Designed miniproteins, single chains, continued (5). Designs and how they scored, part 32

Each design is a single chain, and the fold is of that chain. pLDDT is the mean over its residues in the fold that is shown.

## One batch from the design tools (miniprotein)

Design m17153
Fold by ESMFold2-Fast:
Structure m17153 (fold): chain A 100 residues (1-100)
Amino acid sequence: SKEKLEELKKEIDELTQELSKLEKELIEAIKAGDWEKAEELAKKMEEKLEELKEKVEELKRLAEEENDEETLFLADLYKLSLTGSEVVVERQKEKIKAAK
């Protein structure tokens, strides 16, 4: 159970790093006016956010079972961050559609 918590934290960290890279690429594509590339990147970010959301929910579930208050708090912080990222991606998708 603790081993599974550590595995999930690692997977969440890896996905968060991938999202950070995609976000930088998305910003660059938008600045360059490459709307096709921007649309592709926004779609990839949306897919990674959904994957991250599932892992955060699993982390929260396991932390509740272990009575791990620190990990529960961390999971809630991840969820708050995810909500913000989802809003940003949706807004960028709307801008990309308007520019095409």
Scores: mean pLDDT 84

Design m17154
Fold by ESMFold2-Fast:
Structure m17154 (fold): chain A 71 residues (1-71)
Amino acid sequence: PPSEREIEGEILLSLARMYITLGEKLKEQGDLEAAKELYEKAVELARKAIELGEEEAKELLKEAEEKLKEL
């Protein structure tokens, strides 16, 4: 069975992906401030997921940081 840390890491990874997707939609709608907040949250969640051993979160962190720079 997955450990509590593995489950937590998977949840954080999923939330980070969701925030990036939502941020992209808000950016498309012209809400750059809301998009920025969601990308910043995605960065925080991805960093936590990396600490919990989610290797995929490293790529997600780079994506979120790049999206912030594009705003």
Scores: mean pLDDT 83

Design m17155
Fold by ESMFold2-Fast:
Structure m17155 (fold): chain A 62 residues (1-62)
Amino acid sequence: MKVAITKGPDGELFAHVTSSHSVDYIRAGAEKLRELGSEKGAKLTEKVLKRAQQLEQERQAS
């Protein structure tokens, strides 16, 4: 599993999660993203956690 952090044209940070991952790894990555700053870190953490929830639901459906 790998969480990539990229910088957008507005200087805003984005988190991207690729295949071959687990929810636990995604949540651990979210904690690291909190160190990226107050508002930006919180925003990235929410995005990563939201993605983790989606993956968890998809796995339950399968």
Scores: mean pLDDT 58

Design m17156
Fold by ESMFold2-Fast:
Structure m17156 (fold): chain A 69 residues (1-69)
Amino acid sequence: SIKEKIIKGKREAIEELAKVAQELAAKAAKEPEKAAEYQRVIDGYKARIEYLNEELKKLGEEPEKVPEI
């Protein structure tokens, strides 16, 4: 159904955002001079993940579980 495709798309987007955020966190650890710039981008991805999880809740779905970043 259309609803199932929307839910799947949101979960896949959350997983990809979490992956990129973790990769940036690893880079921040290796490049402390750029840590603030990486953190700003990571915070943006965290906000997007939260937004998508709220959209999942509105659809009656459980939030997507992601590792702490």
Scores: mean pLDDT 86

Design m17157
Fold by ESMFold2-Fast:
Structure m17157 (fold): chain A 60 residues (1-60)
Amino acid sequence: REEMARAAREVLRKHGLDEEAEELERAIKEGDTEKVAEILSKLPEEVQEEVLEAMIEAAS
């Protein structure tokens, strides 16, 4: 969870989405899958794909 939260934050910060980065990191750390899905659904498709890829790599 910690590694996934960090990976997601780094991707969003690269795209200048600092506020969304903080919200997503918190939701991942809390295990709030509903909130994680909500935040991801608001992101551009390209950014959403990059976040998911980074989280999968961090979880492996």
Scores: mean pLDDT 79

Design m17158
Fold by ESMFold2-Fast:
Structure m17158 (fold): chain A 83 residues (1-83)
Amino acid sequence: SLKEKLEEEIKKDPNNAEAYENLGAVYLVEGNYEKAIEYAEKAIALDPNNARAYEVLGLAYYALGNYEKAEEYFKKAKELKAK
């Protein structure tokens, strides 16, 4: 599966921010918002300029009904993309 491939990429390179971002996006699509947040936060820890990981956080918090956090993360993603 795509999740298994991404998990193997992370095992091969634990500093691959893009693999964590993609895994967060997969969990987001599956409706597992807790896992989406966990992996997106990991991507940001490795690459603080990862605008897409902030979008995953925004979408996950929005789905959980935390609109204030969602707005903060969407704003951060927009600021990073403008640079």
Scores: mean pLDDT 87

Design m17159
Fold by ESMFold2-Fast:
Structure m17159 (fold): chain A 59 residues (1-59)
Amino acid sequence: SEVDALAEALGSPDPHARRLAAEQLGRIGGPRARAVLEEALATETDPAVIAALRAALAQ
């Protein structure tokens, strides 16, 4: 699924790829997208990606 592909992208070593995946998951929404965003937020250390994950979860 698109959510599964984006969840894989959240594990990318490229912070730009993780930021874009967070933004896309936020647009998709739903319980599974929310769960993968929350999991990513728990371990993310890049400030720009953290901001994107928080913004996605606020939608």
Scores: mean pLDDT 86

Design m17161
Fold by ESMFold2-Fast:
Structure m17161 (fold): chain A 62 residues (1-62)
Amino acid sequence: LEEFIKELEKRIEEIEKEIEKLEKKLAENPDDKELQLELELLEGLKALLEGMLAWAKKVKEK
C-alpha cells in the first residue's frame, strides 16, 4: 500500500508536467481540437489518480 501511494504520487507529478507542456502548445495553437482532447484526457486521468490516492491514504490511516 505504501509503495502504491508513492507510485500514484509520482504518476500524478508526471501527468502534471505533461499537462503543463500541452497547455503551452495549446496556447500557441488555441483552435487545435486534438491538443484540446489530449489535455482533457490527461486532466481526467489526473482526477482519477487523485481519487485513487485519496482512497489509498484513507485505507492506510485505518
Scores: mean pLDDT 80

Design m17162
Fold by ESMFold2-Fast:
Structure m17162 (fold): chain A 68 residues (1-68)
Amino acid sequence: SEDLNKPISVFLEEIPGVGQELAQKLIEAGFETVEKVLEMTEEDLQSIEGIGPKSAENILAAIQQHRQ
């Protein structure tokens, strides 16, 4: 769907407490869309420089909560 191809920066900007900082780290690692992030495990997200366990959990929870 269109939401899965949404830039991660736009998606995460809409979510309080996650913000542009985490979105930028995902983009720098090559994960620019919601669809790409959904293909990742929590461990895969933690492999991205600057994303810790709590940040990975928050990203996945935010995507799950705001998906159609």
Scores: mean pLDDT 70

Design m17163
Fold by ESMFold2-Fast:
Structure m17163 (fold): chain A 78 residues (1-78)
Amino acid sequence: DQKTRDLWAQTLEKLSQQLKKNGQDKSAQYFQKAAQYLKQGDVEKASQYAVKGVSEALKTPEGSKLVDQALAELQAQL
């Protein structure tokens, strides 16, 4: 439902901000776009950008840790 999508979008926006503060601008931009599409109800595009964000973040230990924390938060919201 839209309430769950809005909550997930907030989690992805938080992840984007944390990645940007950690100097991972490219990954942050992908997650920001994923959150925007999720708010619009475009789950397909949101998923595509989330995958790109994960792939980029996983290139560093810091990004991997932040993604793992965000994934745990998303799973708790299911």
Scores: mean pLDDT 84

Design m17164
Fold by ESMFold2-Fast:
Structure m17164 (fold): chain A 81 residues (1-81)
Amino acid sequence: AEELARRAEEAARRGDAEEAAEAAVRAALRAMEVAETLEDLLRAIALALRAIGAELDGDAEEAARAAREAAELYRELLEKR
């Protein structure tokens, strides 16, 4: 998941909102796979939707932020196991 966050940050430095959002959605999907509660699943879904919104707005920096938060959520959820 951290690898996807780094990819999104690199894409954002190039102004590539599409690649940053794709990485963010993939990071959020990984968080969804390890979510054990509805609350944590909804948190991951919200991050994926936020990444899609950032892509539509051309906001590569917001997409990269969503990717970082998704990677942090993935780590948090793994540490609960």
Scores: mean pLDDT 84

Design m17165
Fold by ESMFold2-Fast:
Structure m17165 (fold): chain A 55 residues (1-55)
Amino acid sequence: MVDVEKIIEHLKKKDEELAEAMKRLHEAVEEAKELIKKGKYEEAAKIVEEALLEE
């Protein structure tokens, strides 16, 4: 049975937790870019690594 609407609802329920993890990863990448522009490569690497580990 293909209940696309029900599948979407189930995905959205888990999407909140997944969205939080994805948002943290995306924000970490953006922060890393800002740090790289400031020459803070060590801080940039740390932020990206932490985000990847806490996926």
Scores: mean pLDDT 72

Design m17166
Fold by ESMFold2-Fast:
Structure m17166 (fold): chain A 73 residues (1-73)
Amino acid sequence: MADELLKKGEEALKQGRKNEAAVYFADAAIVYAQEGNLEKAREYARKAMEAATKDTVPIAVAAQLIVVGAELE
C-alpha cells in the first residue's frame, strides 16, 4: 500500500537514512501512478529525487519517468 511506503519513507528520512527514504518515496510514486493518482505520484517522485543520493538517483529517475509516462497516456 502506498500509504505504508510513505510512512516508511518518512521514518527513514527522520533517521537520516536518505537512501532508504528515496527508495520508499520512489516506490510510493510508482504505486500512485498505477492507481491513477497522478498528483500524488508526481509529488512523491519529486520527494524521492530530493532524498536521493549518488547511489539512489537512478531509482528516483526511474520513478519520475514512470510517472511522466502515465501522465502522457
Scores: mean pLDDT 77

Design m17167
Fold by ESMFold2-Fast:
Parts: structure tokens; sequence; C-alpha cells
Structure m17167 (fold): chain A 65 residues (1-65)
């Protein structure tokens, strides 16, 4: 299970995707920002990969409407 700090990081990733889409940013720009947050939060590599995959899926879902 995710720790409270890791859960906060996951919510920050979701926020970055939502704000980036609203601002008209590309997927690459959004993923670059997500990577910065994950590096600063020192999340395990497996969790970082999962959060990046989730960010991509959320982006695709939001822009498909």
Amino acid sequence: MLSPAQRRTAFEVVRIVLEGVAAGKSLEEILERVREVLERADVPPALAEALLAGARLLYEDLVAR
C-alpha cells in the first residue's frame, strides 16, 4: 500500500496532468513535469513507472473528449 507521502505525490501527479491539459500543454511537457516531481519525492523506480503510466492514461482519457 502507498504511504501517506507517496499518496500525496500521486495526487500531485494527477493535479499536474489536469492543469497541463487545461493549459494546452503536450503530453511530453506534462510527463517532464511529472518526472521532476517524482525525482524530488525520491519515489521507488517501480512506483515512478506506475505513476508515469497513470499520467499518460489520464492525459489520453482527458484529451479524447
Scores: mean pLDDT 82

Design m17168
Fold by ESMFold2-Fast:
Structure m17168 (fold): chain A 87 residues (1-87)
Amino acid sequence: MELDAAQREEREALLRKQAQELLEMLKREGAPEEAIEAVERGLREGRPIRGAAAAYFYVQGRRDLAEELAALSDEEAHRLAVAHELA
């Protein structure tokens, strides 16, 4: 079922805020450039949950999961993030 425009905008704004908070944390802690770029890419594409989860896996050295998550649809990325306790 489709969300109305207001509900979709609120959800996207929340996810974008969460990704920005993660980006600020990663920069403060000196995270790898690849992790920072993953979050920034997610923000540019309007898919911050995917970018945030990918950045987390990059920080943990799990590049395989980060690349797999980046290739998934938003729904699949969300399911993977939940399975790894990220969402």
Scores: mean pLDDT 65

Design m17169
Fold by ESMFold2-Fast:
Structure m17169 (fold): chain A 106 residues (1-106)
Amino acid sequence: GLKEDLKRQGEAYLQQGLYLYKQGKYEEAIEYFKKAIEYFTKALGEDDANVGKAYYNLGLVLYKMGKLEEARDYFQKSVDAFTKSGADKSKEEAQKKLDEVEKDIK
């Protein structure tokens, strides 16, 4: 159905973003992670664990680029989505990165 097709497209965009991130193509990775967020949000709602995962990876790229305040904001969105979806292990990982970037800002 349409919801499953949107979710599959979101997964494809997430995987392409991860591939580009591993290649050091950070700006292109950001574009694909933003597309993944859009498609997962349309399919599953903003509080879904897949949206949290896309926010987390966007935060990682921004952190790697030294965009600390932007990375913090996306790690916070990731923590919020994982909290609302009950994804406890992913929430703990995202919280760890949020704490790490907060120390780098200070």
Scores: mean pLDDT 91

Design m17170
Fold by ESMFold2-Fast:
Order: sequence, then structure tokens, then C-alpha cells
Structure m17170 (fold): chain A 67 residues (1-67)
Amino acid sequence: MLKEKAIEALEKGDIKSAQKLLFEILSENPQDENARAALVHVLKAQETKDPEEKKKHLKKAVEALKK
């Protein structure tokens, strides 16, 4: 359920909620490589000022969580 909620938050562009959900996933399983990869993309989306690049990083985060 947490991964589905994180995906929904990412698809809505709710970066802050997605980040919190990813931290919850990693608190339960610190070795979750998919969640760690998704978090890296979320952080890159936060640093990017270009809306198109931000959207690309959020899509990559969603893709990582669906693996």
C-alpha cells in the first residue's frame, strides 16, 4: 500500500508527500533499492527549476517503484 500511495503522490506532483512515503518505506526496509532509486529521482526533481525536467524525474521515480 505505501508504494501505491507514493506512486499516486508522484503522479500528482506532490513531491513532499512522496518523499515522506518513501522515507516510511525505507524505515521498514532500508535495503529497498527501488525506493532508494525513487528517492534519488525525487531529490533531483526538487533541485530542478525546469518544470519539464522535474516531471521527467518524477516519472523515473514512478518507474523505479513499479519494478
Scores: mean pLDDT 82

Design m17171
Fold by ESMFold2-Fast:
Structure m17171 (fold): chain A 88 residues (1-88)
Amino acid sequence: EEERKKLEEKLKELKEGIEKAEAELPSLDNPDVIEQAELGLKILKLEIEKLEELLSEEVDEEKIKKLEEEIKKLLEELKKKRKEKAAK
């Protein structure tokens, strides 16, 4: 089941990404950068929850839909924050 192994690898990468992001957060002095980093961290945590659900023996499709909606909303917020900075 190669697809399952790919999801497990992705889960490991995302968990490592969170550890790195959390370690870097205290060194950030710019409020806008901190806010974007916090949104990114929330998105990563939701992606991990989605991958863990996809890797479960019984996939809860409703939980996945809810996680996808939350991820979409946070991605839209992050996109707005990035555009606000770019439109300087």
Scores: mean pLDDT 77

Design m17172
Fold by ESMFold2-Fast:
Structure m17172 (fold): chain A 61 residues (1-61)
Amino acid sequence: SEYTEKGWELLNQGKYEEAVEYFRKALEEDPDDRFAWYGLSLALEKLGRTEEAAVYREKAA
């Protein structure tokens, strides 16, 4: 989705909090989007939210 693409773009720019917002929007649109789950987990890990990141990483697998 557009939101997943934007999330990854923001993640690559180091805009981790904004990336989380866009990945969450992507998952509201399509909860089966594995790339959005994976991106969300990476963004949360970068923010030090390691416990949440681990849960969402499992959903990406």
Scores: mean pLDDT 84

Design m17173
Fold by ESMFold2-Fast:
Structure m17173 (fold): chain A 90 residues (1-90)
Amino acid sequence: GKEEFEKAYQEARDRLDALIARARAAGHTGVERMVEWFRRELDRLVEELKKQAEASENKDEIYKEGAERVRKMTDGAEAVADGALAWHAA
């Protein structure tokens, strides 16, 4: 339900913040800015999903699907950032 959705959102923010810190420590400002963009898009997605859930008769299903969407977006952002960081390390 909503609690698992909020947990997924918190975990996503923590994961993206860790990526921003890694990119910053490595001096890769382009990767840092890219991950910061993903974090802003995550916040927008979460706001949209909350509005959709509150307007729906099936809030629990929207929150469940929303949690999966948040995780997929975060996984995608990590994959892109990891690839970029590996490229700069090579």
Scores: mean pLDDT 84

Design m17174
Fold by ESMFold2-Fast:
Structure m17174 (fold): chain A 68 residues (1-68)
Amino acid sequence: SEEELIKKIMELTGLSEEEAKKVYELLKTLPPEVSPEELARTIKERTGLELTVEEARKVLVAYRTLGP
């Protein structure tokens, strides 16, 4: 569910709920084959939030598993 995914993003990254929601909204706009490196870069460019490639990888796994 959306709430489970937002909560998981917060746990994986240390982001606030509002910041995790921004990451979630961005994920919905990206192609399913996006790489962790491209996700980290896109998050920084569009939201100003800094995630490591490792954090971005974990977020992608969570999104693919718990996504709507």
Scores: mean pLDDT 83

Design m17175
Fold by ESMFold2-Fast:
Structure m17175 (fold): chain A 86 residues (1-86)
Amino acid sequence: MEEKLEEFRKILEEAKKAKDTKEKLKLITEAGLLFLKMIHDGAPIEVLREMIEMLKEMAKSEKDPGLKALIGRVIASLEKRLEEVE
């Protein structure tokens, strides 16, 4: 579990360092897919909540308004999925 959480963190760190908007979008998509896979695999809710907080921190640090809005929409979608896992 912690190994997958670390993988998620690495994807977000790579996204923050990415020079190109396309690469940022690709990495954000990969992070979202990993989150959905972890929901499907029955990851503990506390781990999923920590992943959501990591995405929120990324959104706060994002300077591109379009990317910030996109990350916000991804967060909202994942939070809705998390409600299904109570």
Scores: mean pLDDT 78

Design m17176
Fold by ESMFold2-Fast:
Structure m17176 (fold): chain A 92 residues (1-92)
Amino acid sequence: GQSAADGAKLAQQRGEERGLRATARADGNTVVITLEGASIHQQFGALAGAGAGWLNGAETEAKVEGDRVTVTVTGPTDEIAGKGAREVGLSV
């Protein structure tokens, strides 16, 4: 099964591949993904402005602070949180 930690690692890798400073951390059924860089609004205008709502069955919240976007994914299980974090990563 795909864990929250595995999803976090993928999200971090995808952000880094896009030239952003990316960090992601898993804690139980929650993954926090932080993407930062001056180009974030140009590369991810929809993500940087949209806020939340990429997942069914998991809570997803996005917060925009200047050149930083923080996405919090909370699933009812570790596997759902991991799948959600992966989906966030694939969206960058």
Scores: mean pLDDT 72

Design m17177
Fold by ESMFold2-Fast:
Structure m17177 (fold): chain A 95 residues (1-95)
Amino acid sequence: KEKEIEELLKKIEELLEEAEKNKDDLEKLKELAKEILELVRELWHVATGKESLTPAELTDEDVAKALELLKPFEERLERLDERVRKLGDIIHELL
């Protein structure tokens, strides 16, 4: 499970780096944002051990399990959240 999370995080980081290099290309940013969102959904799937769950469908137990599994990656996840937020702001300004 940790190896799967590591692989997904690395892929998300690579896509974010590509997006950050292409800040002026709205079409490319939209494509990359879609791929990033799909990988984030897969990350939640791996962390919870359940398929096709939205955050609203998760129980407190599922969230606790996911957080425990993601704990070694906490600082890395915070950095990804900040980068995704900045990407969202850039896309919004281009619209």
Scores: mean pLDDT 70

Design m17178
Fold by ESMFold2-Fast:
Structure m17178 (fold): chain A 63 residues (1-63)
Amino acid sequence: QATVDALRARAEQHELEAKRWEQAAKNYRDFGEDGKPLADKYEAKSKQHRAEAERLRAEVDAL
């Protein structure tokens, strides 16, 4: 129902954002040491969004 649909939509949005930040991190990693601070920062953002997506999916599975 509406609650499950909303949680799934939020999980999908976080997964999409995680992929975008992961791609940005990869692009900056290709600059080597000069890009490392930004790559690390964006990789951390990607991991945060992935964790949130997993949390939301677990919440759906618990319903």
Scores: mean pLDDT 83

Design m17179
Fold by ESMFold2-Fast:
Structure m17179 (fold): chain A 96 residues (1-96)
Amino acid sequence: STEKAEELLALGAVLLKEEKYEEAIKLFEEALKLLPKESRGYAAALALLGAALLKQKKYEEAIKKLKEAIKIAKENGDEETLEFAEKELKKAEEKL
């Protein structure tokens, strides 16, 4: 369900702001299971997952998710997700 995935992404984003990274990651992973691969929602979920992994200092995993999000966001013309994912990717790469 796309609606359920959107609710999971919104709750996960709140948890990410509250620094509850492990809980946020679980919600983003659940959202990815519900979203069509290569959809705008899937790219947004990957970008948020990558950002949460970066906060946990899981730099290699974060980079992988963020690069996938960037590819899908470019294909969908989603400038907002693209800009967010590129910014988070730069932060992750600077930590290696």
Scores: mean pLDDT 90

Design m17180
Fold by ESMFold2-Fast:
Structure m17180 (fold): chain A 65 residues (1-65)
Amino acid sequence: SEELRKALEEAAEELKKALEELRKAKTTEEVVRAIGRALRAIGDGLDAALKANAMDAFAEAMGSG
C-alpha cells in the first residue's frame, strides 16, 4: 500500500512537471513532447496500481497458509 502511494505521488510529480513544460512550450514539437510525458506519467501510475493489486493478492495468498 505504501509502495503504491509512493508510486502514485511520483507519477503526480512527473505529471506536474509535464504540465509546467506544456505551459512553457513555444513550439508544436515542445507541446507534443510535454503531452507525451504527461501520458507516460499517467500510464506509470496505472501500471503501479495494477502491480500493487497483484502483489497484495499474492502476499495474502502466501500469508494465510
Scores: mean pLDDT 78

Design m17181
Fold by ESMFold2-Fast:
Order: C-alpha cells, then structure tokens, then sequence
Structure m17181 (fold): chain A 98 residues (1-98)
C-alpha cells in the first residue's frame, strides 16, 4: 500500500465521518434552519467522500455513498418545503443503509 493510497483512504474516512455526523445532527434537530444547514453539510461531505472513493477505485463504496447523497438531497428538499418530520426520517434512513 502506497503513502498516496493511505492518504486517500484517510480522506475518504474523514469526509464520510463528517457527512454521517451532519446527518445525525439533521435527524435530531427540531429547528428548520439547523436541519437545512446540517443536510447541506452532509451533502458537501458525501460529494467529497465519493471523489476519494473513486480515486481509490472503490466503486462499491462510491455507489453506497451516492445512495446516501441522493437520500440527503431528498431530505433537504423536504426540510426546505417545511416538512421537517419527513426530512428527519430520510436522514435516519440514510444512517441505517450501512
């Protein structure tokens, strides 16, 4: 295993953790602005994690992260429309897809 590959694996893990932490924040918050902010943060970190998964050739991991990204994006649409309960349910579903 090369140092470059190890650095990419660390970045993949860190961005995935950041995205999951943000999703947990969204799932637990009752404040619309906090839910929106946390979902936007989760989306950005999932996008970065997908980039690193693909650089590593980890297509299975990239596909799982893309599924989580899609659910987080749907949750964000519900939060923006005022359906916080549905947004939180979707965030919880994304957390359970592991």
Amino acid sequence: VSQEELDLEVELALYTIKAVVALRGAAKSTDREEVIRDLELAIENFKKAIEYARKLGREDVAKTLEENLKIAQEALEYARSGDLEKARQLATEALNLR
Scores: mean pLDDT 87

Design m17182
Fold by ESMFold2-Fast:
Order: sequence, then C-alpha cells, then structure tokens
Structure m17182 (fold): chain A 74 residues (1-74)
Amino acid sequence: MTPEERAAAIAALDAVEAQLPAVAAASGAEEVAERAREEIARAKAALAAGDDEAALAALRRADEALREMADAAR
C-alpha cells in the first residue's frame, strides 16, 4: 500500500465513521454500530502505523458490521 493509497483509505474511513451515528439511529443497531466504529478505529490506527495486514483484517470486520447494520435497517 502506497502512502497515497493509505491517505485515501483513512479519508474514506473518516467519511464512513461520520455517517455511523445517523445510520445507527435509523436502524436501531447501536451494538453493531459500536462494533463498526471500533473496527474502523483499528483499521485507521493500523493504516497510520503501516501495518497493512492488521488494517485489512480490521477493514473486513468493519465491512461485516456495516452489512449487519444495512440488514437491520429493513
């Protein structure tokens, strides 16, 4: 992962994180939203540290949580 790709990924995660409170309120999936927020934070920390393996693992878990929220939104 290049520094530019890493910066873009962090910016994308910041945008998703900013939307989480509204999505959680709409879906009622507060527990899943909290898990998504924690995994996004882990992904951002791993990206900043240059740990691409940890970043990918956290991104997969965040994606799973975001899909669960989408399912809960009916």
Scores: mean pLDDT 77

Design m17183
Fold by ESMFold2-Fast:
Order: structure tokens, then sequence, then C-alpha cells
Structure m17183 (fold): chain A 74 residues (1-74)
């Protein structure tokens, strides 16, 4: 079965946005593991581009959320 993933945006103690992902399937599911690996790689790429000044934080967040939606739909 495909992984069920929900995303929630919250503010941390410093008022900074934090992305919380809730995953309802065990990590032994190959689809879940593949999704988590892909998400980690995408997040690493976006952080590197943010640190290089190539994108803004808002653009990085939008791209990450779009990626999560695309992976959840597959």
Amino acid sequence: APARVSARLVLDEDGRPELVLTVEQPLTDPAMRAFMDALGARATELVARLEAGEITFDEALERLLAFVREQAAA
C-alpha cells in the first residue's frame, strides 16, 4: 500500500517555521523507505541551494512541499 503522509507547518520557540511530517506506515515498507530516502536527498539539495543564496527560504519550503505532494501521490 502507498505511504500515507501528512505535512503540518508549526512555529518553533523562536517563531521560525518548522515542517512536521507524519508517516503512518512502518519503515520496513520499501515504498516508505524509498520515500524517506528521496525526501532526505531533496531536502539536502534545497538546503545547499539556500546556503549558496540561489533560492529563498520560502522558495525552498514551497519546493519541498511540492515534492512531498508528488511523492505521496505516487
Scores: mean pLDDT 67

Design m17184
Fold by ESMFold2-Fast:
Structure m17184 (fold): chain A 64 residues (1-64)
Amino acid sequence: SEEEELRKALQKLGFPEHFRVPRLGERGDGVRGVQIALKEKGYYDGPIDGVFGEEVREALRKLL
């Protein structure tokens, strides 16, 4: 499933197994952390705004 693939990507990015996969459009400090980690790894070039949009989701898919 997409949720399971995104969970694997988050684990590759260093997030713990219990970190909940954000829903599209979700906001928060957890999402900001995901954006920062993706940007540091070179997978994301967008704003660190804490919004889990399609660009962030596609950046996670690049880890797979």
Scores: mean pLDDT 83

Design m17185
Fold by ESMFold2-Fast:
Structure m17185 (fold): chain A 85 residues (1-85)
Amino acid sequence: MARPASPEALAGIEEAVKRALEDMGYKVEDLELERVSDSEFRGKGKINGKEAEIDVRAFEVGGAQLAVVTVKVGDKEYTFIVPIE
């Protein structure tokens, strides 16, 4: 049976997403994520002064914690993978 990521990994997802976006040069403001399911978060934020929608899917694979992050800002959509611990 597929299982959700660990509670500690899920608790760190918002911080991991914010750090990843900031590392890419985006200014992150008002980032809020809500838990949709055991492994999915959705949220809203302001990125470079524009409203953005954020979708995060967390996985645990062989002891590694991973998150797939999709950010939609304006007419553009970005998907990237961030390791979380």
Scores: mean pLDDT 71

Design m17186
Fold by ESMFold2-Fast:
Structure m17186 (fold): chain A 58 residues (1-58)
Amino acid sequence: SRMDQLLQRLEESREWLKKSLEISKKKGDERSAKVNEQAIQNVDDMIQSLRKLQEERE
């Protein structure tokens, strides 16, 4: 479904952001690490909201 495709794309974005966060932390780039952490949180919030919507709709 379109919802499943959207969730898959968000999960993929989350994994890329996690890799970017690991690189930023390894380099000691605190600013980039914080930006990546905030981006991951935003994606996680979107995934959670969409999954709750999906649960209500079966």
Scores: mean pLDDT 83

Design m17187
Fold by ESMFold2-Fast:
Structure m17187 (fold): chain A 68 residues (1-68)
Amino acid sequence: EIKEAVEKEREEMEKEIEELGKEVKKIAEELKTTEEGKQQSIELADEAVLKMVEMWEELKKKEAEAAK
């Protein structure tokens, strides 16, 4: 029930994190040929990392709530 839903969400988030990481790598690879592209790649990587952290924090919060 709740634990099963959390595990499923964890798997979905892990897949989304992997896909996001691959997407950022593709964009960074194409953009890094210019100085402007390097800056954009860094910003995209920072945003991706923050989004990944948000997803994991949300999942941990749900796990803590389920532990009550």
Scores: mean pLDDT 69

Design m17188
Fold by ESMFold2-Fast:
Structure m17188 (fold): chain A 92 residues (1-92)
Amino acid sequence: LEAKTEELKKQAEEAAKELASLPDEELAELAERYRALAAEAEAAGRPLGARAYELLARAAEAAKEGDVEKAAELLREAAEALGEEMKRRLAE
């Protein structure tokens, strides 16, 4: 019953490890790209998608500041927002 949510959490944890290995300059570019995707999702009427992308941008910023644990927490929240969007799509 929770397979999709747990899979997204695992993907977020793997992404957090990859984020921690990136140079600060690449993390800054990644944060900018996620914020652009958040704006696009909001314009498309996808508020949960926009929230997820904004959380991903904040995770990249936290990783750049060396706060890997905060980055992992934000990635987990992003995975939850994506999981909620997917459940709503399937219910429709």
Scores: mean pLDDT 75

Design m17189
Fold by ESMFold2-Fast:
Structure m17189 (fold): chain A 69 residues (1-69)
Amino acid sequence: EVEKLVAELEASVKTEEEKEALEKLLEYIKKNAKSEEEAATLLRIELEIRESFRAMERAIDELIRRRAA
């Protein structure tokens, strides 16, 4: 499961810089998670946050645009 979640996160990044940042995050999770189940839980949360954050970022951008006008 961990490898599948990592692959999904890697598929979500498009630039080499984003991939490097993701690798640093994965190392952080690897160091702080004490079990594979904990690591999988953190990876699932990260994937959900990234999906939700991108949707929210678009909504916030539209709100800021309205205030800037």
Scores: mean pLDDT 74

